# Designed miniproteins, single chains, continued (5): the designs that were tried, part 68

Each design is a single chain, and the fold is of that chain. pLDDT is the mean over its residues in the fold that is shown.

## One batch from the design tools (miniprotein)

Design m18512
Fold by ESMFold2-Fast:
Structure m18512 (fold): chain A 72 residues (1-72)
Amino acid sequence: MLSDEEIHALLVELSQALRDKDYARAFAILERLLRARSPWAPFVARELIAWLESNGREDLAARVRELVERHR
């Protein structure tokens, strides 16, 4: 289980990856949260989907949904 400090660090890194449009890194961070079964993972996924759709990246939002479903 990830510590609160580790979760916070991952969320900061995710925010930076999205600003840099480094989607590969953003996906790797989300997948790490999902694999660790973090209670934050569904919230992060939902916010990431909304952000990607608002930026016209519906293709990537669909990939986030697939990644979440794979780790149920």
Scores: mean pLDDT 78

Design m18513
Fold by ESMFold2-Fast:
Structure m18513 (fold): chain A 60 residues (1-60)
Amino acid sequence: SLEEAERLAKRIIDNLKYAKEKGELSDFDRVVVDRFLDGLAEEYPEIAEKAREEVDKILK
């Protein structure tokens, strides 16, 4: 559902923020997030776009 997609996107973003704050962010985390967002974009492109903008801000 739309709500589940938004909840999952938020969880992925929150996890990525946590990893960055702890200095644990790896190239593998970036690959995993990119694949997740690509899959999300197939059904929920607007949610995926907003999530990618947030991810880009985190990763800079």
Scores: mean pLDDT 81

Design m18514
Fold by ESMFold2-Fast:
Structure m18514 (fold): chain A 51 residues (1-51)
Amino acid sequence: MTEEEIELLRKFFRDYGGLTDEQAEKAIELLKKDPEAFERMLRAARDHLGV
């Protein structure tokens, strides 16, 4: 888990999920505890944000 991956998820949750910054941070903390869900969400974020 890198800072770049975390920032990408933060953008994804805000721009596509309609989450606030606080809600996005809570989602990221939950994902840090679930590596499978983290990888799945990261792939979705990369697909939508085009990194």
Scores: mean pLDDT 79

Design m18515
Fold by ESMFold2-Fast:
Structure m18515 (fold): chain A 88 residues (1-88)
Amino acid sequence: SEAEELIKKAEEYLKKGDLEKARELYEEALRILEETLGPKHLKVAEALFKLAEVYEKMGDYEKAEELRKRALELEVDRGMELIRRGLE
């Protein structure tokens, strides 16, 4: 998918230390994932954690914390849904 290719490119830029390019690509991938899979999908949570890592490396700790909080809320909601359905 387009979003998966953008994530792969973002990871390559992140490894090279090009934080601004990594941020741009992760933000575009996040937008596509939210539009195609919905805002509560596991892949959205994964992209939010990666984007938070980029913002933290850029020194934007407030934005990184906001993104991590959102990702964690999605993970908690997913775990509660599995428990509610009787899945362990």
Scores: mean pLDDT 80

Design m18516
Fold by ESMFold2-Fast:
Structure m18516 (fold): chain A 100 residues (1-100)
Amino acid sequence: EEKKKKADELYLKTVELISEAATRAAQHPELKEALDYLKKAVDYLQKARGNPEKAVEYLNKAIEYFEKARELAAKVDPETARIVDEAINYLKELKKIVEE
């Protein structure tokens, strides 16, 4: 199914970007809270994949935690914030597919 393939691709792209952002954030002690928010967002992203009926609810939670991480990262490492913002954009695309 084409929708499932696109959704899976967006999930993978988001996870790849967040892995990069988390690796960068781990190099900055000031970003410990941002790293915790990234981990919470990934947990909700995994829950969205495992529960299609609650996917929109879990994706909204993932976006919320990624936005919190982005705000903290922007103060310390703007590139980490940019990477997280790119991941948020992929999740917004994913949400549109899931809502259809």
Scores: mean pLDDT 84

Design m18517
Fold by ESMFold2-Fast:
Structure m18517 (fold): chain A 58 residues (1-58)
Amino acid sequence: DEVLRELAEKYGVPLSVVEEIKRLIEQGASGKDFEALAKKYGISPETVEKIGVALVTL
């Protein structure tokens, strides 16, 4: 929980976005799914990638 909140604050995205990225990782999602998420929330694909990388190193 704390790590997810820190990532949300660091990258300037809602906590719900970080939580959805984590769910996609747990589902074995591909880069295309992360690109779709970025478009859905109007954030950069690079930001989604950075958050995803941080989450998989837990």
Scores: mean pLDDT 79

Design m18518
Fold by ESMFold2-Fast:
Structure m18518 (fold): chain A 55 residues (1-55)
Amino acid sequence: SAREIAEEIVEGIKEAMLTMMKYLNVPQEEIDKYLKEFEEKREEYIEWFVKRAEA
């Protein structure tokens, strides 16, 4: 479904950002802040992709 694909894309974006931040030696405090903000906006990101996929 569009939602399942959107959930996979959103998780992939999270993992790609984590990989990049670790490669760049971003402080753990900033990584933790990113993860918190990402989870707060996760559903908004998923719905954004779903809406575009259904258009």
Scores: mean pLDDT 85

Design m18519
Fold by ESMFold2-Fast:
Structure m18519 (fold): chain A 62 residues (1-62)
Amino acid sequence: GKLIATTKGETTLVGDPLERLKKGTKVEILKIYDDGTVEARSLETGKVGLLGLDKLENIEVV
């Protein structure tokens, strides 16, 4: 299954290019790093980047 989460508020998905995510944006978690950084894919745009795990809520397996 895919690991899906929702943004708690406005945040930046740090990729090339940067993507600004609104509150309530769904992302697929691809990897969680030991420092609390997450590699995620925006389900809105398909872009991949990094954000903090602390910016995500409602983590579920779908």
Scores: mean pLDDT 86

Design m18520
Fold by ESMFold2-Fast:
Formats: structure tokens, sequence, C-alpha cells
Structure m18520 (fold): chain A 61 residues (1-61)
């Protein structure tokens, strides 16, 4: 799954209130953020981190 598709899926899970799927996608978002940093793509890393923070806030609320 490309990072853009992963972001889209994460946002859909939040919108649907599917906390279980959101938690699974949270782990994948962190993995992709690490990969992006390793590749030197800091803009993508930042975007993935922002979405991960939104997911975390949604599942804690």
Amino acid sequence: MDPEELIEEAKKAIEAGDKKTAQELLGRLFDKAVESAKAGNYELQLELGKVAAEVLKAIEE
C-alpha cells in the first residue's frame, strides 16, 4: 500500500468509528513514517506523523 492510500484508509477508519482498524493502521502509519525518514522524504514523514496523531486522538476520545 502506498503512503497516500494508507492515509486515506486511516481517515476512513476514523470517520467510521472503527477503532480496531484505526489501531491496526496506526502501526502501519508509523512503519511508513520510518521508511520515509530512512529514504530522506521528511515531508511525507511529517504528513504520516500528523495522520497518526489524528488516529491516536480519535481512538482515545
Scores: mean pLDDT 79

Design m18521
Fold by ESMFold2-Fast:
Structure m18521 (fold): chain A 60 residues (1-60)
Amino acid sequence: SKEEAYKRAIEAIKAGNVEEFVQAAMDAGIDPRTAVRLAELAKVDPEKAIEELKKLYESL
């Protein structure tokens, strides 16, 4: 489900697993360009990446 994919994406950010994050974000319905941008943000600022990910899902 999209909710399970969203949870996987958050856990991937916490684990520093960029490949799993991109896959989980796409499984949750995020477009590939946005998923890659969030993955790059997560490398330098994981907390901000989680906040931006939450905004995307809360606005839907």
Scores: mean pLDDT 82

Design m18522
Fold by ESMFold2-Fast:
Structure m18522 (fold): chain A 84 residues (1-84)
Amino acid sequence: MEEYKKKIDELMEKVRELVDRAQRLRLTPEQRARIYELVSKAAEAINKAREALEKGDVETAKKYIDQAESYIEEAERLLREAEA
């Protein structure tokens, strides 16, 4: 339980970092829209994971943590491509 709570906090921090990086970069409207879409989906998954943990549903929380990680990884990839 504590490990998943820590993971959720780490993912929320990554989402904040992605938003900050996107705001500092000269992105095309298309790049910005896609990154913000992924960040939004990650935040939604993180919120669902947190709610599942509050209810004691660790399996559902893990599923949403995995989804959030996937969205964050894709957003990070797009930001790296924009920075290069």
Scores: mean pLDDT 84

Design m18523
Fold by ESMFold2-Fast:
Structure m18523 (fold): chain A 85 residues (1-85)
Amino acid sequence: MNEEGVKLAKEGRYEEAVEAYEKALAENPNDARAWFNLGVTLDKLGRHEEADEYYRKALELDPSLLDEASEELRPRAEALLAELL
């Protein structure tokens, strides 16, 4: 899990969180949670189309991340997971 990206996102520093997640994913491209968190961060920035792409990547690697989605994100994440199934 990318601790630095999570902390930056919690602080509302979303652009810096994106950079931290991208760095973590360059080292471990199979980190499903980092893909998911990158999607959440992009969603906070209003970059919803890019967020959907990374949510699909995360859910393809680990569908159980749907259980960690917020109530607001859950219907959208469920729709994306249904496209993968």
Scores: mean pLDDT 79

Design m18524
Fold by ESMFold2-Fast:
Structure m18524 (fold): chain A 70 residues (1-70)
Amino acid sequence: LTPEAVEALRQAAEAAKAGDKETSLYWAGRALVHAKDNEEAVKAIVRALKAISEGNYDEAAELFEKLLEK
């Protein structure tokens, strides 16, 4: 992952843990743009965006954190 994607993922994970829907969606979108060439990351971010939209913030945070372990 690029440094920009990593930073966006960190911000998205923290916002999701805080239950901040708007902030987590914003940073998840930025992460998606910066990680677009990484198929695994794109799939995980899309799944996390869906989780956030459904109010499943814990699932979204876990998905972002798993990408940060790479």
Scores: mean pLDDT 83

Design m18525
Fold by ESMFold2-Fast:
Order: structure tokens, then C-alpha cells, then sequence
Structure m18525 (fold): chain A 86 residues (1-86)
């Protein structure tokens, strides 16, 4: 994808770390694709890191203060919301 090619090696490493956290929290493939795509777009559009973009997207989706939660805690909360809806 052209979006992936636009990422630096360090951003690609951070993207792989985010994918690992999603897998560890059993995030659905549909939600993974949605969040990863939007995080890459936001990272490129705003000139921010992929980890920061993901934290912002998760905080917006879950109604959380991003300063009070780690990415790991946010993915755990996203998992809980998936389990309540399924």
C-alpha cells in the first residue's frame, strides 16, 4: 500500500508493535484494519507518530482521556467493549 511505503522504518516498527497489542487483545480483523488504516492516515496527515495517532483514535472511540491510559490499557478496554456487543 502507498500509505505503508510513506512510513519510516521506525514508524513501521511501531505499527508492528500496535498490531501485536491488537492480536494480544483479540481485536477483530475488521476493527484492526479500520484502526490501523486511520492511524496511518492521521500519522501522515498530522506529522505525528503512529503510536500517538492510535492513542488519539482509541481515546476518541472509547471516550477516554489519552493522558490517563496506556495503549495496552486502551486495547484491553476496546476488547471489553467488543465482548459486550458480541
Amino acid sequence: SALLEALSPSQKYNLAFVEKLMDENNISEETKRELLTEAIKRSLDEGIGVLVAMQELLSERLGLDPSKYTLEEMFAKLREEQEKKG
Scores: mean pLDDT 81

Design m18526
Fold by ESMFold2-Fast:
Structure m18526 (fold): chain A 71 residues (1-71)
Amino acid sequence: GIKELIEKHVKGEISTRELAEKLGISQSTLSRIQREVEREVLRRYLAGEITPEEARELFIERVAERVEKLK
């Protein structure tokens, strides 16, 4: 599913281009979504609300949600 594809990208197993192609969106749209979600997750992490592992999972979940809303 979408979450598994994002996780592979986070692990460096697939490129941003491949992820965008598999998700059916443009690379620019994907990059914008990732940047916005990274800022949200980083704010929570710096506030001490989540662990590094929880931050990674939250990033994957929020990117997947944003992509689903485009369909």
Scores: mean pLDDT 83

Design m18527
Fold by ESMFold2-Fast:
Parts: C-alpha cells; structure tokens; sequence
Structure m18527 (fold): chain A 73 residues (1-73)
C-alpha cells in the first residue's frame, strides 16, 4: 500500500528529528547508546518493510520513536 509506505517514511522522519533534539540535551555517551538501540530497531523494521509487512515495520519504528520520546521526558 502506497499509504502504508508513506506512513513508514513519515514515522521514520519523525524518529530522526527526535534523535536530533535528543542530541542537543543529552551527553555524547547517552546519544551513542540510544542511537545504537534505535539503529538496531530501524534495521529490523527495514527487514519487515522489504518483506512487504509494512504494518509490522511501522509498529517497530513507532516503538523506537516512543523510546526516544520517553528519553526526552
């Protein structure tokens, strides 16, 4: 679905923007740790995206986004 593909790209962009915000308030060590965790989840999401499982891919990226939002709280 073109709509699900667009949603995946939208959430991924939101995640990247939140990581930029986090990098302005966190230590370099905290940024590296969270980026490593997020990158692992993005890799997993991209694997589902390649298989056509867009709903699962979106859920994984939204989960990563929530972790960054919680770290900013």
Amino acid sequence: SAELEAKFNEVLKELQELLVQYSKVASPEEVRALQAKVQEKVKEALEYYKQGDYEKAIKIVEEAKKEVEEALA
Scores: mean pLDDT 87

Design m18528
Fold by ESMFold2-Fast:
Structure m18528 (fold): chain A 74 residues (1-74)
Amino acid sequence: SSLEEVIREELERIAEAGRKGEELLKVDPVEGYLLYAKTLEEVAERLREAGAPEKSVQAALLMAEDARKKAEEL
């Protein structure tokens, strides 16, 4: 129950960051990818605190790392 609520809230945060990132990508793609990466790193920490499976935490961190690499390549 509480873990499901945390997951729902964190998915909403990812969606919000994605929407803001899309706007930033039109003006500053580096900033857009860094914002997305930072949000995913925060999601990973909150999932870990909520007791989510390590694979879920790792998935969020891997997505964050990919976003940071995208920013570095630009």
Scores: mean pLDDT 79

Design m18529
Fold by ESMFold2-Fast:
Structure m18529 (fold): chain A 60 residues (1-60)
Amino acid sequence: MVTLEAEIPDVRRLTGAALRLIGDFPEAEVTIEGDTLTVTLPDDPEAIAAARALLESFAG
């Protein structure tokens, strides 16, 4: 399992990122703590790369 974290201060962007991750990665565990989004994924390089790119698009 691999854990990715992103700080997304905008609540609408944070909610959008969480919903996209839940939809695209049904095996992932998505958690929100304040403005921090945490995603835990299987050790799959393709899924990890895709989730990381998605988080980058919402974080900045």
Scores: mean pLDDT 81

Design m18530
Fold by ESMFold2-Fast:
Structure m18530 (fold): chain A 66 residues (1-66)
Amino acid sequence: AKAKAEEIVKTLRGGYYGNVFELAEEALELGDPAAIAAAREALERLLQSDDPATVARARELLARLA
């Protein structure tokens, strides 16, 4: 639904990192282009993290999001 896509976009743009991976998976399931774009942006930003586990997970999800 569009409302859920908008919620995902708002949360990711707000810089709330606690559930970014879950939101990215939800965006993939929803298939909404705006939600997928927001998830991709958030995951790409996480690639610059100092935490190698975060970087690895972000790369995995980016590959699945295409």
Scores: mean pLDDT 75

Design m18531
Fold by ESMFold2-Fast:
Structure m18531 (fold): chain A 79 residues (1-79)
Amino acid sequence: SLEEEARRDLEGALATYEAYFSAPPEKRVSLKVAADILLATAFYFDPELAREGARRIAELAKQRGDEETAKFYERVAEK
């Protein structure tokens, strides 16, 4: 189902985003782009699940002290 596709893409986005925080600076941009693509695909399949995923990414960013990234995904979750 489209919901299952969205869940898979969100799981991928969260895992890629976690890798982002462990990555050297030269890899961070590509990982963030990959995570954003997966999140965008999840929004295409199931916007409600994708908003929950964006909120989760924002929480992970806050836990890692990345306030700018947290604010960005909070904004994404509101749309």
Scores: mean pLDDT 79

Design m18532
Fold by ESMFold2-Fast:
Structure m18532 (fold): chain A 113 residues (1-113)
Amino acid sequence: AEQQALAEKYRELAERVVEKAREAAREIERLDPALGPVARSAAEALEALLRATIEAVAAGSVEEARARLRETGEQVGNILEALRQAAAANPESAALVERVGEAAREALDEALA
């Protein structure tokens, strides 16, 4: 029961981050079509990572879930840093990447609370 509720909470948090990442990827492609492929790849990588994290959390202990969330946070940071570096020449695209990063940090803080 509690593990199902925790998995559902993480699923909702992950969905918010994925939605913002997909929206940001579309806007980045609109602003700079050359960045479209890297932005889409980043959004897909984030979705796959977050789905794998939710599955691991649902199957493991609370301690394992906490360790996995921290690892996921680091991997999310790496994906967004790569995209931020690619978008560095376009301030609007860079701002969109930062908004996704803020949403991911807020979701991780909420998940670890």
Scores: mean pLDDT 79

Design m18533
Fold by ESMFold2-Fast:
Structure m18533 (fold): chain A 66 residues (1-66)
Amino acid sequence: KEEEELKKQKEALKEIIKELLEVNPNAKVDNPLVKEAIEAIKKGDEEKLEELLEKLAEKYKDTFSI
């Protein structure tokens, strides 16, 4: 159950970050994990992106449960 939810949250976060970059490339990002995820997307580092998305999903899974 948690594995399925984590995968959904990772996909949602990846889409949100990609949309943030496309719609607001100058948006202020204070969260260091989000900043690293943006850099991973820009560099095409899929392995690092997956790790960062997993950390973000774990940190924010309670927020996405509301």
Scores: mean pLDDT 67

Design m18534
Fold by ESMFold2-Fast:
Structure m18534 (fold): chain A 67 residues (1-67)
Amino acid sequence: PLPSMQELQLRALELLLAGHSPEEVVAALRREHPGLSDEQVAHVEAVARAASQLSREELRAYRALLA
């Protein structure tokens, strides 16, 4: 089964907090979920790029809000 958008966003934030770039986040999510649609990949890319502008504290707050 394909993950929800919330699940993908949470995982993307975890990877960014671990020090991964947006490109590395997208590559990791595609590896974990090879069935992702092009639309889901584009959405994750946009979220990862936007979230990469946040501080570590802001990323932790965002993750907590989504959980």
Scores: mean pLDDT 81

Design m18536
Fold by ESMFold2-Fast:
Structure m18536 (fold): chain A 115 residues (1-115)
Amino acid sequence: VDENNAKELYEEGLKAFVQGDYEKAVELFKKAIELDPNYAEAWLYLGLALFKLGKYEEAIEYFEKAIELDPNYAGAWFYLGLAYEKLGEKEKALEYIQKAIELEPSLKNGIENYL
């Protein structure tokens, strides 16, 4: 198994994601994870693509996996919080968003416009 193949699939998934093809992005990120299960960025973007598709509970599972692999991954904490906000879990959302801001303070400007 070539680790370069996981990165190439991830990069193709990012192209699909940027173009708004979230179903294609999910397919490509899942393939990247099959080749490299420790690819934290692929787990994050898989969750993000599912979040964009309105699959918040499924997105939470993949954000939690990204955090398990990289506990300092501010983006994963941020989107975990946003997914809980979408599910009406306001207290959990605030807790996880605060954790993201502690890791990356620039994220604070994003949440003030979203909440």
Scores: mean pLDDT 85

Design m18537
Fold by ESMFold2-Fast:
Structure m18537 (fold): chain A 101 residues (1-101)
Amino acid sequence: SEEEEKARELARRAAAVVAGHAQTGYDGSDEVFEENLKKAAEAAREYARSLPTKEQARLFKDYLRDILERMIAQAPPKLQEYLRKALDAVEAAVDEVIAEM
């Protein structure tokens, strides 16, 4: 559906932001990563809030998790750690938005 395609598109955009922040953590300091992690969580909240229904927000979360899990599977071990931390943080952020809907 059009709603499903929108949720998938936003999930792909959110995953790219999250992956970029995880990469800067992998290449940089833990302090930089912690600040970038907050930005990734905020971006995920904004994307989730842009969706009109709880069902679409859940679909967005599921697609986001699937994309990031595939990235984790292909990443070197140290980057997997940053990606997993980022995934946990953005899922928590999206769950907060879903709970408020």
Scores: mean pLDDT 85

Design m18538
Fold by ESMFold2-Fast:
Structure m18538 (fold): chain A 73 residues (1-73)
Amino acid sequence: SMAEELKRQGREAASAGDLERAIELAEELEKMGHYEEAAEVYKVVGGRYLAEGDIEKAKEYFEKAKELEEKAK
C-alpha cells in the first residue's frame, strides 16, 4: 500500500540521518490519516535525535508519535 511504502521510505530516511525527509514523509502520512504509520516514522526520528544527544527533540517526536497512536484507535 502507499502508506506502507511511505512508512518504509520515512524509516529508511531517518535511519540514514535524513531527518528532514523522514519528517516530511511522516507529515504526509499524517495528512492522509495514516496515524499508525506516521507514528512509526516519528519514533525512528526520535530515536535518531536521542542517539545524537538531542534529548529535547527526541522527547518532542516521541510525544508526537504517542499522540498519533492514540488517534489511530
Scores: mean pLDDT 88

Design m18539
Fold by ESMFold2-Fast:
Structure m18539 (fold): chain A 78 residues (1-78)
Amino acid sequence: MIAEYEKKLAEDPNDAEALTKLAEALFLEGKLDEAEKYAKKALEIDPNNKEAWALLAAVYEAKGDKEKAAEYAKKALE
């Protein structure tokens, strides 16, 4: 799964969907810092990506930052 999305990003580094899917896969593997990095990059390309906002909220909740998790969860619901 991760390798498939990395291959897509090697072909198109600005694929916001592939960046979001890679960040999701990294989050499920417990790689929170990498998941945060790719979710933020997806949002730099597409700020209306609700899936990336929701993932960023989950990452910060897992890191124990409840205030930022709540902020990002609110953006995912807008």
Scores: mean pLDDT 81

Design m18540
Fold by ESMFold2-Fast:
Structure m18540 (fold): chain A 110 residues (1-110)
Amino acid sequence: DPEFREAVARAGGIIRNAALIAGKSEEEALALFAEAVDAASREPTVEAKLAALRRRTVEVLSELLGISREEAERILDDPSLLAKLAEEKGNSVAAAGVRHSVTGEPVKAT
């Protein structure tokens, strides 16, 4: 499903960046992402998969960043808010983002 694949790629990037901001490892970020995708993949329809993925991603963001679910949903709708948080945390996070962009696209890894 193209819509689900696009949503998975988007969620992966957001979770990876949120984990980096929270000071978590790349392995922890990948584990959280895998859990969200597994939960979504068990749903019977594309609509249910998208809803489950969004719900799990919001929960992960809220937990990682210590923010409300409403704030996490705003970040999903506007990932530039997460980019601003990364910038405030310093240049090392921005530099790491380029390397982790390759790792954060599991669709390319088959």
Scores: mean pLDDT 71

Design m18541
Fold by ESMFold2-Fast:
Structure m18541 (fold): chain A 64 residues (1-64)
Amino acid sequence: SAAERAAAGAGRAAAGSADRAAGALTVTNMHYKEFGPEAGRAAAEGARAGGGGEDAQRWSLIGS
């Protein structure tokens, strides 16, 4: 049903936010060594926003 699919989407969004926050912490440590402290701090700010999707996408583009 549409409600069931909406619930599944919401669950995935919540799980994605948690994963992004955990990933941002890991990436922050790496960025401090490779990309510099400024890039690491920006990643940490994304984690504070609950892994803000826009920042996560931006880092994927920059990292590629």
Scores: mean pLDDT 52

Design m18542
Fold by ESMFold2-Fast:
Structure m18542 (fold): chain A 79 residues (1-79)
Amino acid sequence: LEEEKKKAEEELKKAKEAGDKEAEAEAYYKLGEIAEKQGDLDKAIEYYEKAAKAAPKSKVGLEADINAGVLQIKKTVLG
């Protein structure tokens, strides 16, 4: 997980430097998945929302928006 997180953070930095919004969304999506695996629902929601905002009409952006909504519901039910 830590190695995957570092890789996703590096991908995010490169995407931002390149102005590649779809790659930026993919990197945020990976960070969301990592946060979800770590049980940090708040951070996972935040990353998925950032992914959706970066590329709202892309497949990854739409999937991120759905995941953020699902996690918001889970947080309410599990908390």
Scores: mean pLDDT 81

Design m18543
Fold by ESMFold2-Fast:
Formats: structure tokens, C-alpha cells, sequence
Structure m18543 (fold): chain A 60 residues (1-60)
């Protein structure tokens, strides 16, 4: 949903995520919605954003 996408963007900004990490988190949420999975809580969205930040740091 648009609200989930905006939440991911705001959480990414808050957590200091790169635009790439934010986009990966958005893509993940969109894929979940396309698969018909239920909406994520704020805690779950924050965990996803943190996971992509950690992945990017590990890849650097």
C-alpha cells in the first residue's frame, strides 16, 4: 500500500539508510503485497530496513 511505502521511506530516513537500501526495502514490501501477504507492523518494517542497511554495509 502507499501508506506502507511512505512508512518505509520515513523509517529509512530516520535510520540513516541509503537511497538504495530504502528502495530495496520498498521493493520487498511491494513483492509481499503482490503475493497477497498481510500488511507489516512498524516494528517489522523497521527490522526490514535495518536488514537492508546491514546487507549493504556487509557488501561494501
Amino acid sequence: SEEEIERVRKLGEELGASDEAIQRAIDFVRQRRAAGLPPLSDGELRAIVRAFIAQEKAAA
Scores: mean pLDDT 81

Design m18544
Fold by ESMFold2-Fast:
Structure m18544 (fold): chain A 80 residues (1-80)
Amino acid sequence: MKEEAYKYYLLGISYYIQGKYEEAIEYFEKAYELGYDEAKALLGSAYYKMGKIEEALKYYEEAAKAGWKAAESQIARIKE
């Protein structure tokens, strides 16, 4: 993966752990734009933490469509 994409991913995780979900979303979006496809599942998680369930589901569905089984599990948990 691109070094820059991974750096943004780590920054997003740092903000996510701190409960700063808006900032986490910004950095996960940057990571995705630079080719870190797994960042879509993390975008879903950050939106879910903000209570934006519909947006979280959209991002999880995109990640699952790309083959990430963890996103499929998260979709099932939210819908059940």
Scores: mean pLDDT 78

Design m18545
Fold by ESMFold2-Fast:
Structure m18545 (fold): chain A 63 residues (1-63)
Amino acid sequence: KEREEAKKELEKVRKEAEEEIKRGDELTPVEGGELKKQAMEKLAEAEGKYAETLKKVEEEEKK
């Protein structure tokens, strides 16, 4: 269940990042570039958090 919740959270962040990247394409190069960079950083952070959760769940399952 923890794995399912973590996956849903990651999917949500991915969706939001994609939307922010698309919005960034509509802005000026400077503003759009900053928005895209922020979206990419948030996505990378969410992916790292998801990987940590999976590792903890797998370790719990082996106990």
Scores: mean pLDDT 76

Design m18546
Fold by ESMFold2-Fast:
Structure m18546 (fold): chain A 106 residues (1-106)
Amino acid sequence: EAEDRALAARFSAAATPALVAAQLGDFEKAAELAQRVAGELFGLPKAPADTTAAEIFRRAAEVARARGLELAALVAEAYARIVETFRRAAEGVEAEADLSALPAGL
């Protein structure tokens, strides 16, 4: 219980910059920051290229759950969902872009 709460708190503090990067649309930076957090707090090896921050946080949640640290797992899953929400919002804005509104009459 105390270990689980402490890890959840450390994860939140360390992972928040990845959420900020994702909110700013910098998904490469979000993945780099997520990878650092996962390595430092969960001992995860370097993820393959093109692994998203959400995927890295889900792996961290799996490691936490395997260790019986359910609160840390739930927090990591929540962070994965938030990052995925920002990514989907960015994709949605691009998909709804009216290409006929581009300058110079494309």
Scores: mean pLDDT 78

Design m18547
Fold by ESMFold2-Fast:
Structure m18547 (fold): chain A 76 residues (1-76)
Amino acid sequence: MSDEEAARAQEALAAGDLETVAELVRRYAEELAKKFGQEKTAEALRRAAEDAAALGLDELAEALRELAEELREKAE
């Protein structure tokens, strides 16, 4: 399930469809927060943002970092 959504996000990324990638990542982050808690999900998103930035995907990295901060604030 979640792995399949991540695979679809990777396919969209390879196609250059960053809007679809952002939508799938946001949906996946909300699902992970329900399963593992908002704080752990925020940490995972922050790490993913660093990886995206290293790949030159600055818009995706920014979106991931914003989602991580939003989830961290909700965890407190």
Scores: mean pLDDT 71

